Designed miniproteins, single chains. Designs and how they scored, part 98

Each design is a single chain, and the fold is of that chain. pLDDT is the mean over its residues in the fold that is shown.

## One batch from the design tools (miniprotein)

Design m3622
Fold by ESMFold2-Fast:
Structure m3622 (fold): chain A 55 residues (1-55)
Amino acid sequence: ALVYTTVHGDTLQTIASNFGVPLEVLMAANPELASQYDEYTPLPEGTEITIPEKQ
């Protein structure tokens, strides 16, 4: 899995779109964040997000 560090204005939806990962898969890989933030809520800068790799 790839770890991504958020920047200002990042949301779960935008990150999922940028990495080509389905939003549901990204949220499942980051259950702690998904419980606190919806898909359109900006994430705090410097948050580490697990990007699941298709391999």
Scores: mean pLDDT 79

Design m3623
Fold by ESMFold2-Fast:
Structure m3623 (fold): chain A 80 residues (1-80)
Amino acid sequence: SMEDIYIDALVTSVELFLRTRLGLTPEQVAAVVEEFRKILKEKPPKNAKEFYDILLEALRRVGVPEEALKKFEEYIKYLK
């Protein structure tokens, strides 16, 4: 569907960000992406704030290292 194409594009962008900017391992990236996809299907974001809030929730559910979580919160502080 067109919704699936949109989600796939968002996921691809998120994978690159998680790998290159947060320094997550391939296993951590895969886990965060899976959780992010689940949340997106249940509650599509209406704006950039909701998008980042969903990604932050996915990071928390996976239990990424505290340093990566802090780094993400620092990035979104400048994007909101």
Scores: mean pLDDT 80

Design m3624
Fold by ESMFold2-Fast:
Structure m3624 (fold): chain A 59 residues (1-59)
Amino acid sequence: IREDALKLAGLPLEAAIEYARKLLEQGVDPKELIAELRRIGAAPEIIAAVELVAANLGV
């Protein structure tokens, strides 16, 4: 989770969306991932992108 969130925060938006999709498809909890992104101060655009991907996957 922590390492995944740190990687997401450092990626360009397009790459972050794709990486988030893979993590969520692999069973990473979207709530924990979003909480960690907020804790480390990730860009709002990245947090919003993860929320949208989670909604699209129905998780």
Scores: mean pLDDT 79

Design m3625
Fold by ESMFold2-Fast:
Structure m3625 (fold): chain A 76 residues (1-76)
Amino acid sequence: VQPQSPVAQDLLDQAQALLAEKRYDEVIRLLEPVLDSLPDRDRALAYELLGQAYAAQKRLAEAERYFAQSRALLAA
């Protein structure tokens, strides 16, 4: 089951738009504070978006940690 929260979906849509606009700091500021409040599936997607934002900023250690967290959450 993949429950969709209106808040989670809105945040992920906003993060995707910001990522497309190359506003990487805004993606990070939008998603990091709410990670603990997101359902597992939405949190995995948020980890992927955070990984992409950090990678684009050349913060590769943070990017890999978020990608690893997304993979672990989806594999559990």
Scores: mean pLDDT 80

Design m3626
Fold by ESMFold2-Fast:
Structure m3626 (fold): chain A 81 residues (1-81)
Amino acid sequence: MSPEELAKRYREELERWQQAPPALTPDEARSVLRALFYEELRKAIEAGDKEALDRIVEQMRAAGFSDEEIEELIEAAKADV
């Protein structure tokens, strides 16, 4: 499974967890999803793949991340490569 597909899967699980009492809270699920997006951003930045970077940003917005959170993760990923 690609990391992008995995992140999308966790977004779908996060939406389900808003409707039922899961083993993980929505905040815990969000933290896991954030870590997955961070790794994908880091890889895209390291590879210089602007199209992959743009797609990851779009998926993060779709997953409910704010523009501020997205910007913070991008800057952190840039600092780590």
Scores: mean pLDDT 74

Design m3627
Fold by ESMFold2-Fast:
Structure m3627 (fold): chain A 87 residues (1-87)
Amino acid sequence: SSGLAYMEEKAREAEPYFQRAVELLRQITDPEEAARVAALLNEAIRHFQEAGRALDAGDEEAAKEHAERGVELVKEALRAAEAAVAA
């Protein structure tokens, strides 16, 4: 379905940002900054899980919104991790 293809595309888009953010998270020495990055990554995971559940329920619009939010949160997590490591 178009919904499944879109979810797979968004997951593929998110993957390199997620991997980089997790790697940088291990380098953050400030526990508050580390907690913030971890929270953003956990929220992104939650949104991708909700996207999958919405798709399984036939709600393609909710699935797209959750997948898009997941990508945004992973990109935000990477920006936060880069800033924390640069400080």
Scores: mean pLDDT 89

Design m3628
Fold by ESMFold2-Fast:
Structure m3628 (fold): chain A 72 residues (1-72)
Amino acid sequence: MINDLDEAVEIAKKQPVVFLSRSGTDSKKLESAGAINAGNTFYYMSDDTRQSLIDKAKSTGLPLLLVGSAGR
């Protein structure tokens, strides 16, 4: 879990990543760095679609960043 937004943005610039964030401002900064926002889609998709994204992240080896989600 990464709580530092600047660190998460730096990682996203170096490699393809998927992220979860509770902050719209943080999400916009990460998306601008080229990261894939799973936060909004994750909350509004079906259980099957969520599981498919998790399975794809595991199978492709793409890093999953949890940003600002420590407060749940």
Scores: mean pLDDT 59

Design m3629
Fold by ESMFold2-Fast:
Structure m3629 (fold): chain A 74 residues (1-74)
Amino acid sequence: MSIKERIEELKAELDRLVAELRASGQLTPAEQAVLDMLKRAADIALEEGTEESLKIVEDFVATARGLLARVRAA
């Protein structure tokens, strides 16, 4: 699998997590702004297709998963 293909898979996971978080209705305005920024940055990372971009998108997915864990605990 290429780095770009791995970023595409992580971006799809990020999009899924963001959709689930938005559907929850439990996000603060600051959390909504962070998720919007992460999605835009992931698009740029995909265009770059570097190992560094891959690590950045992995961090974005981890951030979204952390927010989802908080929402599910509430």
Scores: mean pLDDT 83

Design m3630
Fold by ESMFold2-Fast:
Structure m3630 (fold): chain A 82 residues (1-82)
Amino acid sequence: SDKEREFQLALIEGDVEKAFEIAKELLEELKKKEPEKDPVRLFLERYLVVTEEEIEEALEKSKEEPPEKVIKELIERQTRGE
C-alpha cells in the first residue's frame, strides 16, 4: 500500500517523526481490519525488520506502556541502522 511504502521510505531516510505519524495511521488500519489480533504484533510482523525476541519484548512493554510509545522506540532503533 502507499502508506506502507511511505513508512519504509521514512525509515530509510531516518525521519523518525514522519515514520511515527505513518505508523499511527497503519496501527489504526490494522485495528479496523483485524480487530481480533494485537495491532502491535501485526505492525511489527508486517512493517518492521525485527526479531522474534524483539517482538516478544515489545508485546511485554505494551502491557504497561501505550502501544504508540513502544512502536516509536522500535522506529528510533531501526532508523539507527539496527
Scores: mean pLDDT 79

Design m3631
Fold by ESMFold2-Fast:
Formats: structure tokens, C-alpha cells, sequence
Structure m3631 (fold): chain A 62 residues (1-62)
């Protein structure tokens, strides 16, 4: 849903340190690859903690 995507983008930008464009791309990647791979990408490429990455994927799951 759009609300879930907006919440994930907010976490990615405010706590994850990503730009809005990068956050939107990350949301699309997580949706395509699934939550486990998505978390790993956020930590490794996004430079964020596992806790923040987990909150992002949880927001997308509802």
C-alpha cells in the first residue's frame, strides 16, 4: 500500500540517511527481492543498522 511505502521511505530518509530517490529505489528492491535480501542490501549498501533495516521491511509488511 502507499501508506506502507511512505512509512518505509520516511524511516529510510530520517534514520537510514538515504535521499528520497534512493529510499524509493530501496523500497522497490525490497519488494522485488523479499525482506531477508532487502535487509541485507540496506545494511551493506545503505550503511544502516540491522535494527533500522528491520523496521523498514516490517513497515512494508504492515
Amino acid sequence: SMAAEEEAIRILTEEGGLSERQARGAVEAIKQLGPEVGKQLLVREGGMSEEVAERVVRALEE
Scores: mean pLDDT 82

Design m3632
Fold by ESMFold2-Fast:
Structure m3632 (fold): chain A 60 residues (1-60)
Amino acid sequence: SQGEKGLETLRKWMERGELSPDQVEVAAQILIREGKKNGDEATVEKAKQILEEVKKIKEE
């Protein structure tokens, strides 16, 4: 699905350190919004997990 592809791409960019925490947060929020619109609950849940990970990084 488009949501799965978006999650895979976001995770790859995160692992490579190519995105700032703010950029990851925005991307995850977009995935949550699109997932809710499309009824893709799995994408919404995984994107929320990414938001929690970024929240911990921002605690620096």
Scores: mean pLDDT 79

Design m3633
Fold by ESMFold2-Fast:
Structure m3633 (fold): chain A 69 residues (1-69)
Amino acid sequence: LSDLSEEEKKELEKYVEELEKLVAEFKKLAEKHSDEEVNELSREVGAEIPETSPEKVLEAYRKLVEKLK
């Protein structure tokens, strides 16, 4: 993690920033829905996307946010 190129570090920073933003947005939307709805959508979206890929993790959160809107 500390041994990344400058370009990789910038990409990782952008990933973390985007993830934080999506998580905050997800939390706001989750407050408007039941725990059952949120958990079911989270399982549906999470099950199809491997957590080993940062890009796919971001995509999963974006899908959750869109489904909760």
Scores: mean pLDDT 69

Design m3635
Fold by ESMFold2-Fast:
Structure m3635 (fold): chain A 65 residues (1-65)
Amino acid sequence: MAAEEVIKKTKEIASKLSPKARDIALTAGEVLARRIERGEIPVEQMDERLKQIEKTAKSIEKLLS
């Protein structure tokens, strides 16, 4: 359930990025989803971690511009 939400939100973030940065964001989101599913990361940290992924992906996109 939470893992599926992470993937959905990551796709929303990725939709605003270039194709290369999008793939990076999607990969990071999938790793986050797996970690939450395994109980390694609390679900309460999901939004904070997703913001971190978005910030990193935008930084990478700027470097590729």
Scores: mean pLDDT 79

Design m3636
Fold by ESMFold2-Fast:
Parts: C-alpha cells; sequence; structure tokens
Structure m3636 (fold): chain A 73 residues (1-73)
C-alpha cells in the first residue's frame, strides 16, 4: 500500500525536523529546516492526516524538540 500524500508530507516533516536538530549549532540553518518541517506538517493536516496518526505525532514531537534545542542557543 503506497503512503498517502498526507503521510508523505508528515514523513518529510520528520526528516526536516531531524535536520533542524542536527544543525542546532547553526541557528539560521536549523530555523529554516524547522520552518519547512512546520509547513510540511500543516500540509499533512490540511490533507486530512489525523493528529493521532503515529507519523503526525512523531513529526509534531520532533519539531517541538528542535524548537526547544534552538531556543536554548
Amino acid sequence: LPPTEAERKAREAVELAEKGIKNVDNPELSKKYIEEAERKLEEARRLGLDENHPLFQKAEETIKKAKELLEKK
């Protein structure tokens, strides 16, 4: 079963948020990755991905972690 478009967007959000975490020592680059992750997650939500979906929750959790790490720098 191929992933839905919403699931693909949520997966992209996770990957972008992970890049944000990896690059927290470069705040400008980290911020750009986090902003793109937020955009992808919002697209997933608009496409009907349930916020209780494991991919949605993972993306939201990862974005939150990235933001917390960036704010401490």
Scores: mean pLDDT 83

Design m3637
Fold by ESMFold2-Fast:
Structure m3637 (fold): chain A 94 residues (1-94)
Amino acid sequence: SAAEAQKRRNELLKKLAELTGLSLSTVSAFARKSNANIEQLQELLELLEQLPTPFDARTFLSRADYEEMTMEQVIEEMKRTLELLAKIEAERAG
């Protein structure tokens, strides 16, 4: 339902705020400007959770907001970051 979708969106935005240390209002404004849907917010959260502990999610989202990136661009950059980190880790293991 529409009410369940709204609740899910709000829960994802709250988790994103907690993970990044940004305010809920800042994250909500960013999601609106980037035209983020629920599926994209879920994907972004899952990608951010896969990053190693030293990754500064706050700086990443603040830069994406400043550069006026779309959510599609943010997700693509995060996927590329994870692929690069996986490649570096594989090279160190060999």
Scores: mean pLDDT 80

Design m3638
Fold by ESMFold2-Fast:
Formats: sequence, structure tokens, C-alpha cells
Structure m3638 (fold): chain A 78 residues (1-78)
Amino acid sequence: MREEAIKLIGEGQKAYKKGDYEKALEYYKKAAELAPGTGLEATALDNMSQVYSKLGQTDLAAQYQAQSDALLAAHAAA
């Protein structure tokens, strides 16, 4: 499960580097679903924020960044 999430984040990063933002979002969404409430979900959400920022979807980018930051803070406190 965690290994699958890490692999999906890696696949998303490869898609992002190729400019395939739609495919990158698909991989990141699946990674977040496999690791809910963890630092891996935070990583996936941060990467989704970066993709939405690149697409000019600034409101969505801000929302995903805030969710990522909240998860990282909660994970560090636990």
C-alpha cells in the first residue's frame, strides 16, 4: 500500500516532467487515496497543487497546498 503510493507519486512526477499534467493529477489522486492521513497524502496533495498552479488554477492550487500543509503539521505533532 505505502509502496504503491510512493510508486504512483514517482509516476506522477515523470508525467509532470513530460508536461502531461492530466496524467500527473491521475497518479497523484490515486496515491493520496492509498495513503490517507499520512505524509504521503501530503506529498501527493502538494504535487497536485504544483500541477494546478502550472495550469493557472490558482484557487485549486491554494486549496491543495493548504490541505498538504495541514496534514504535514498533524503528522509532525503525532
Scores: mean pLDDT 82

Design m3639
Fold by ESMFold2-Fast:
Structure m3639 (fold): chain A 73 residues (1-73)
Amino acid sequence: MKLSQREIQVLGTILELGGEASAAEIAERLGLSRATVSRILRRLEKKGLVSYDRRTRRYRITEEGKKAVGESS
């Protein structure tokens, strides 16, 4: 699966934050707007690389998401 550099950065940030993060936490870490991060997270969720938890309002990286960031290209 081909990921954009921004998608890789978002997935990596979720891993650095312990495997789950809010759009706000990711936006602050990467210096992006919350709207930009939310758009990226929505794309990653459609690809099955993150899962949104409505109860916590956080995105969790999936097993497939972890594998995707392990790819060099």
Scores: mean pLDDT 80

Design m3640
Fold by ESMFold2-Fast:
Order: C-alpha cells, then sequence, then structure tokens
Structure m3640 (fold): chain A 93 residues (1-93)
C-alpha cells in the first residue's frame, strides 16, 4: 500500500485539477471525458500513463458513468493483471 500512496501523493495536483474539471463540466463533456480517458488507457503501451489515467478515473466523484468505465477497464482483455490489481487497490482507498 505504501507504493500506491506515494504514487497518489506524487500525482495529487494533477488529480485535483482533473477532478475539478470533471465536476464543473456539463454532462455531455463529462461523458466525452470518460470515453477519452478510457480510449487513452486502452490505446497506450506505457504502463506509467495507464496508472496515471486509472488514478484520475478513480478520483472522480462516484457516479454510474464513472463506475461503468472502471468496470469496463477491469474486464477488458487489453488491461494487464498488474493494472487490474492496481485499480482494485485504488478503489479500496
Amino acid sequence: MDEIKKFIEKHKEDIEAAKKFYEEAPEEVRKATLEKLKEAFLSTKDKEIQKELALILVSFPKSEEVEKVIEELLNDERTSEELKEFIKELLKL
């Protein structure tokens, strides 16, 4: 858990900025943001970027749309087992 907490602390400012943008955005922009983050996560080969995108997604306010995207990432074959475990640990915090 210490490594995940250090990763969160390192990216805290970026997470807070992304969360504020999402919370203040109209519904159509929020839906577009979630789809773009999902596409970026599944398209990138960089595990560090995937971890950052996952952290941003789990930091968003709990909503049906956010939970659906997180579930889709956890069930996608392109998401590695390491990243699935990382997302699950983030959801416990």
Scores: mean pLDDT 80

Design m3641
Fold by ESMFold2-Fast:
Structure m3641 (fold): chain A 68 residues (1-68)
Amino acid sequence: MEKARELAREAGRAAMEARDTVPSPQELANISVAVALRVAAEHPELIKPDTVLVEPVEEGMREALAAR
């Protein structure tokens, strides 16, 4: 669980670092869902039925934006 959440946070951070513009709140929400689904698809062995990845993805995205 912790490993999957950390990967999701890192993926969210990387997604924001790849962008030249600051996303709107709606764009942030759409990106977080897309990134969370990608992480789950890439690491199915780390995902349990109750695993939530959108929240750690959003955390990583906010961390990257705050560092700008």
Scores: mean pLDDT 75

Design m3642
Fold by ESMFold2-Fast:
Structure m3642 (fold): chain A 103 residues (1-103)
Amino acid sequence: DKRQEQLEYNIKNIPVYQELAERLAKLLEEYENTEDEEERKRLLLEAMRLLLETLARMSDEQVEQMFEKQPLTPESVERLEAYIREQLETLKSFIEKLKEKLK
């Protein structure tokens, strides 16, 4: 059963998803505590890298190619921040749903 295999895989990876959520939360906290524009961009790109590598299973090379094609502008920084925050909340919800399946 392919659905059962996916559920078992996700349950086994709850620690990976929790670590990702904690790392994303820390990067967003550092983002809120800095006024340096280049550091803010670096923190958001690091958060996006973690999402792409952990959830989309992209390689470092694939992530670098994606970032080269879509450089951050001041306007895109705000959109990326909103996206990272939404992904973190989605990830937290997903983890809680997986934990509920263990009941």
Scores: mean pLDDT 80

Design m3643
Fold by ESMFold2-Fast:
Structure m3643 (fold): chain A 116 residues (1-116)
Amino acid sequence: MVKVVESGGGTVAEGGSQTLTAQISGVDFSKSGVGWMRQQPGKKREGVAAASPLGGGGVVSLEFAGRATLSVDHSKNTATLNLTNLKKEDTAVYYAAVGPAGEKQVYGEGVELTVV
C-alpha cells in the first residue's frame, strides 16, 4: 500500500520561509513522479512543483517561480518543498502526490500552511 506522510505545516509570517517534507513508502520512488499541490480556501487544487522519476530538477508553477524549490531524495524516499517569500495568498492545504510514470497519483492527507 502506498503511503504519503506530509510534515512541516504551521503558521508563518508574510515574507517568511517554510519547508514541507513528504515521506513516501510502498512504491518504487526511483520509478515514480512526485509533486506538490495546494488547495487555497474556496479554490480548486492546483500544482506547485513536480519532478519526474528521470530527474531534471523538476517544474515549478508560475505562481511560485523563484519562490519554491523541490528536492527529491530517491535513497530516502523523501520529497522536500522549500517555500520562500511567502504571501498571505499562499495560505492553503499542501498535498504531496506520488505515482509511477503514466499511472494514477496517490495523495497524502495534506498539511496546512497559514501565512499571517
Scores: mean pLDDT 81

Design m3644
Fold by ESMFold2-Fast:
Structure m3644 (fold): chain A 66 residues (1-66)
Amino acid sequence: MEEEIERGIILIEAAVLRNVAKKLSDPELQKKVLELTDKAIQAVNEGKIDEARKLVEEARKLLDES
């Protein structure tokens, strides 16, 4: 149950970040956020929950610093 809950949270966060990135006028930032969220989703599918969480955090930091 714990891993399933974490997977769900990461996937929701990735979806939110993708929706935010879609509204950005900066194509470089949009690409980086989409790449990080794609890698996070792949890591979730591979059972690498800690890796997926770090990737989502990196995407969030890019949006916060911009």
Scores: mean pLDDT 80

Design m3645
Fold by ESMFold2-Fast:
Structure m3645 (fold): chain A 80 residues (1-80)
Amino acid sequence: SDADVAKTEAEVLLSLGDRFAEVSENEEIKKEVEELRREARERFEEALAAGDVDGAKKIVEEARKRLSELQEKEDKLRFA
């Protein structure tokens, strides 16, 4: 189902964020990743509880984009 796909994508995204936070040496970025995971999970669970599968998918896509931006920010700080 579409809800199952969204849930799988959310779990993969949260797992990637967890690994990134684990290997990040920048405390500010680590905190931002942890906050992103918390907010994304809460919003995702709320959307699914409301039956808003499209909203849940959008939350996953927005969180994935934000995680990518945080990864780029860390790379710039490491090589600046």
Scores: mean pLDDT 75

Design m3646
Fold by ESMFold2-Fast:
Order: C-alpha cells, then structure tokens, then sequence
Structure m3646 (fold): chain A 62 residues (1-62)
C-alpha cells in the first residue's frame, strides 16, 4: 500500500516535469521578454496539471 502510493507519486512527478519541460523548450526563443516568460510559466503549469489528470485517468482504466 505505502510502496504503491510512492510509485504513483513518482509517475505523477515524472509526467508533470516532462510536460512543463516541453513547454519551456518550445517557448525558449521568447525568454528575452519578461512578459512572455510569465505566460510560458502559466502554460507549463497548465500542461503539468493536465498530465497529472491523464495519469490519474489511466490508473482508472483497468
């Protein structure tokens, strides 16, 4: 039970980090503009949140 929960958290963390990293890689050209950087952070946060939701939905598909 405890080990299973830790494995789920690891999967969620990995998916969130991967999604956020993809957004930053795509928006890296605009980092010279502070206003664009804030927008990139918001998009990365939304992508991570979506990835977490998808992992949870996948766990429900048995």
Amino acid sequence: AAAERQAELDRISTAAAKAAGKVFNETGKDIEDPEKLDESIQKATEAARKAIGEVRAELARR
Scores: mean pLDDT 75

Design m3647
Fold by ESMFold2-Fast:
Order: sequence, then C-alpha cells, then structure tokens
Structure m3647 (fold): chain A 63 residues (1-63)
Amino acid sequence: SMVEERRQQALLIARLMAEAEAEKIGELISVEVRQVGPTTVETVATTSEGTLTLTFTLPESLA
C-alpha cells in the first residue's frame, strides 16, 4: 500500500539522517535502524570516535 511505501521511505530517511549526523563526529563504520515503538524509530551509528543514538518519531499515518 502507499502507506507502507511511505513508511519504508521514512525509515530510509531516518537511516540517511543518522549517517549524515554520524559523519560530523567521525568516520562512519555502521548504522543499525530499529523500530522501538509504533511511531518510534531508533538509529545507532558507530563511528571511529564513538556511538551516536538518535530517535525519530513517525507520523501516525506512517505507523
């Protein structure tokens, strides 16, 4: 469905945003994306300088 397609796009955007923020800290090694709630996504980026955890809220229409 269009809703599921937009949800997958939102998860991809969260990953890309996490990668961009992590690159400001150090060399990007890996990024993990996990859905921790109905409208909540957590990204964990590992860099040469440490780990960055970001939380994103999805619109209800995409959850």
Scores: mean pLDDT 79

Design m3648
Fold by ESMFold2-Fast:
Structure m3648 (fold): chain A 86 residues (1-86)
Amino acid sequence: MLTPTDLRVLEALAELVREKGYATNAEIAKRLGLSQSTVSRHLKRLEELGLVERVEGKGYRLADPVAVAADPELRARLEEAAAALE
């Protein structure tokens, strides 16, 4: 189950990936006003769920957008989360 903070971390990562292709824990923490330890816990959870992947020596990025879009359950959850944040 995704928490509201998991979704905020995912959104911040998506925004940073659009800007520069990856994000570090520190960059996400700064954007959300959270501690790096909090962001790290949520990123680990999102990686376990296949939503994010580690970029060697750089940080994290979103998992393949095509693969994410092809998962009906994951896509439905992301669309529901986006609607809830509007």
Scores: mean pLDDT 73

Design m3649
Fold by ESMFold2-Fast:
Structure m3649 (fold): chain A 56 residues (1-56)
Amino acid sequence: MEEEERRLLEEASREALELIEKNRENKDPKVAQRVTAEALRIIGDALDEVLAKRRA
């Protein structure tokens, strides 16, 4: 069952990094800051999901 939870974390991490990378070329520093915050939120949501959904 940890396999499913690990997959969620890895997928969230990948999507967060992809979001950062896709917007890295954007010249707007405010966009970069928001993208970083969004990426952290994606990872945070996945962590909360894993912790709340953790099954015996």
Scores: mean pLDDT 74

Design m3650
Fold by ESMFold2-Fast:
Structure m3650 (fold): chain A 58 residues (1-58)
Amino acid sequence: LEEARKELLKAIADILRAIGDLIELELQGKLTPEQEAELEAKIEEAKKKMKEAEKKIE
């Protein structure tokens, strides 16, 4: 139970790091349309996992 929560938080942290990398590329003007779609997908995935984490810490 505690381990499952930690794994979920680690997954969220990994996704947020990837989102940060993509945002950095956007700021440099190097983000491709495919990477923009990937960024949107990762943001949605992070939101979903954060809601799941909130449910688990209840």
Scores: mean pLDDT 78

Design m3651
Fold by ESMFold2-Fast:
Structure m3651 (fold): chain A 97 residues (1-97)
Amino acid sequence: VPRETLERLAREAGISLRQAEALLRYLAGDDINAPTALGFVGFEEGIAAIYEKFKELIRKGAKLDLFPFLEHIPPEEVLKMSVAELAAAIRDIFEPE
C-alpha cells in the first residue's frame, strides 16, 4: 500500500500511521510483529480497536478506494463483521480453493 494512502487512512480514522499499517497487514494476511507494531501484548484486542475506527469511516460514507477488497465485499457487510471475519472473507476471495 502506498505511504500516502496509509497517511490518508490514519488521518481520516484518527489512528497512527503504524496502526493503519498494522490493520492493512493483518487484513492482507501478512506476518506482522504484533508487539512491535502496537507496542503491547494483546495484538488481537488492539487490532479490533483499530478496526472499529475503520468501520466508523464506512459509517460516515467515506469513499474507500483505499482497500481494493471493498469492491468484492459490500460496506454494509463489512459493518457486520469482526476484523477476523473480514480477514477470512478476504482470504476466501483471493486464495484459490
Scores: mean pLDDT 63

Design m3652
Fold by ESMFold2-Fast:
Structure m3652 (fold): chain A 78 residues (1-78)
Amino acid sequence: MEEALEKYKDDIVIGVFEIASAVALTDVRKGRVTAEEAKAFLERVYEILVKENDLSPETKARLEELYAETVAEIDALA
């Protein structure tokens, strides 16, 4: 059961970050927030997800990659 819960938690964490990334990119594109505000929002979400959850090393690596990719996309929109 612990393995199943760990996998579920990791998948949920990745899903939450993917939703946060999509919202941030959409809000920058629509002019609702600045690129700097969107990046600050994503940095906060990333910190909370990494610090509050005991994530697998693989999930941490994937989350870091998603964070870097989304920041690069936001910078491209600015």
Scores: mean pLDDT 80

Design m3653
Fold by ESMFold2-Fast:
Order: sequence, then C-alpha cells, then structure tokens
Structure m3653 (fold): chain A 64 residues (1-64)
Amino acid sequence: MEKAVYYGFTKSGEVKVIIQEVKKGEHIKAVYPDRESEVVEFIAPEDTESNEEAVKLAKEYEDV
C-alpha cells in the first residue's frame, strides 16, 4: 500500500500532519486541516515505517 502524507502550517505556525494509506490505483484526496493552511501532498514509499520518517521525506522532497 502507498502512504500519502499531507502537512500544512496553521495561521499560528503549527505543523499539522495527516497520513493516509491508499490502495494502488485509488484516488488520493488532499486533506486540508484549515482552508488557509498551506498543505503539501506527498506520497511516501510503501516501506515508510513512521510518521516522523514520512514527514522527513516530505520535507526533503519540498526543500529541493
């Protein structure tokens, strides 16, 4: 299964992380914690074992 990682920044600067498991071929839904939050949609590799690892990979992807 693939993992979709969504993270955003709230108006107060808090980071919100949402991790969803999706089946291959299913649509990945962007989940916004707040309408005014920045949200990054990232699909983590299937072997990603933890929320912290998924967030680290998502940040590395965005910081390129």
Scores: mean pLDDT 51

Design m3654
Fold by ESMFold2-Fast:
Structure m3654 (fold): chain A 95 residues (1-95)
Amino acid sequence: MAAVEEEIRRLGELAEKYLKEGREKEALKYALQALELYISSNPNPIYQQYKAQKLSLKQILEKMLADNPDLAEDVKKQLQELIKQIEEIEEEEKK
């Protein structure tokens, strides 16, 4: 679904923008929205199950990237960037 892929990219760009502005809460919010949209549009039902079990967002994204070689490369890159943004926000909050 091309329209969903474009929306995921847009949300990823917003998350990066807010992270650079020091707005960690907004960055996380958009990163989460991108993840939710990706999971909802993914044809593989096991990823819906992972979300329902409240697995780590990073773990869910990692599994999706590893198990979906047919996913558009642009979408894969956006998801990888979202993972990095989430990691940086979590580390900043822990410090």
Scores: mean pLDDT 64

Design m3655
Fold by ESMFold2-Fast:
Structure m3655 (fold): chain A 64 residues (1-64)
Amino acid sequence: GAPAAAVAAAVQAAGGLDAASAREAGKRITELGLPAPFEAAREAVRAAGADEDSARRSAQLVSM
């Protein structure tokens, strides 16, 4: 699987999250396996505090 830190960086850049929240979202997404399911990734980013648009953008980066 891809490193959690790389997922966290992608989520932070697109998701509007601070570094700590992006790291938590990245860890959860990495635990789902990569490429991550879009809806599960979106929900993880939204649970970390992102709005819906930011969560969808972040999910696109980790879902292929």
Scores: mean pLDDT 74

Design m3656
Fold by ESMFold2-Fast:
Structure m3656 (fold): chain A 93 residues (1-93)
Amino acid sequence: MSEEELRERIRELKEEVRRLLEEVDEAYEKGILSKEEYRELVLKLVSAALLLVGAEVSLELGDLEAAEADIRAAEELLREAREKLEEAKEKAE
């Protein structure tokens, strides 16, 4: 991927983190998430945000391979967070 493609992907993933944090907060207020599930999801999303910061630093240093690795790790955490949130919604029925 080009540096510009990686920067765009980081921007997209940061916005996804923000949206998922809002959805997690709403799910907790609605009683869909337990306190333990809420804590786990928040920690996953914060970890994804930190990986995206690391990816931006790597791009600034010209290390595209390190940036791609951090982006992939963040994508995996976001996937896990989405799956857990959907599972919790199904259990609330």
Scores: mean pLDDT 87

Design m3657
Fold by ESMFold2-Fast:
Structure m3657 (fold): chain A 68 residues (1-68)
Amino acid sequence: GAEELVERGLRLVEEGASPEEAIKEITLEGLRRGLSGREIGEAVVRFAEKLGLSNEEAERLGVQAVLE
């Protein structure tokens, strides 16, 4: 679920990945699992909250991850 995606993203950042890379991986893994866009969006928001990022920054990173 969303919490598993958040934990994966946090682990990637801990291992040296950028927040952008972590959000891209959360999105791709969510799609592989068949999660809805809503559930993936919830995971991205929770991940951003855990990192102390603003909602606006999380939205920007999510858009960039799709375009890259």
Scores: mean pLDDT 76

Design m3658
Fold by ESMFold2-Fast:
Structure m3658 (fold): chain A 82 residues (1-82)
Amino acid sequence: EEVIREYGLKAVYDPKKLKKGDVFVARRGKEDTFKYIEEAVKNGAKAIVAEEPIPEEYRDKLGDVPVIPRDQLEKEVGKIFE
């Protein structure tokens, strides 16, 4: 979260509150988390930060939106700006 904010981006946990250019965080332990990825992408998410691997069936819903594992966020944050 703090790393995302330091790069001038907003981390959002509710896809309904996401604005164009925000980063959506898909949290571990929510059964319906992956269905919210499609809504976040439609609302203009710049990137998806995932606490769990995204199933292949949802990758078509991502288009060109980069997915960053949360545990790799500090290492891979540059992918948000490519």
Scores: mean pLDDT 70

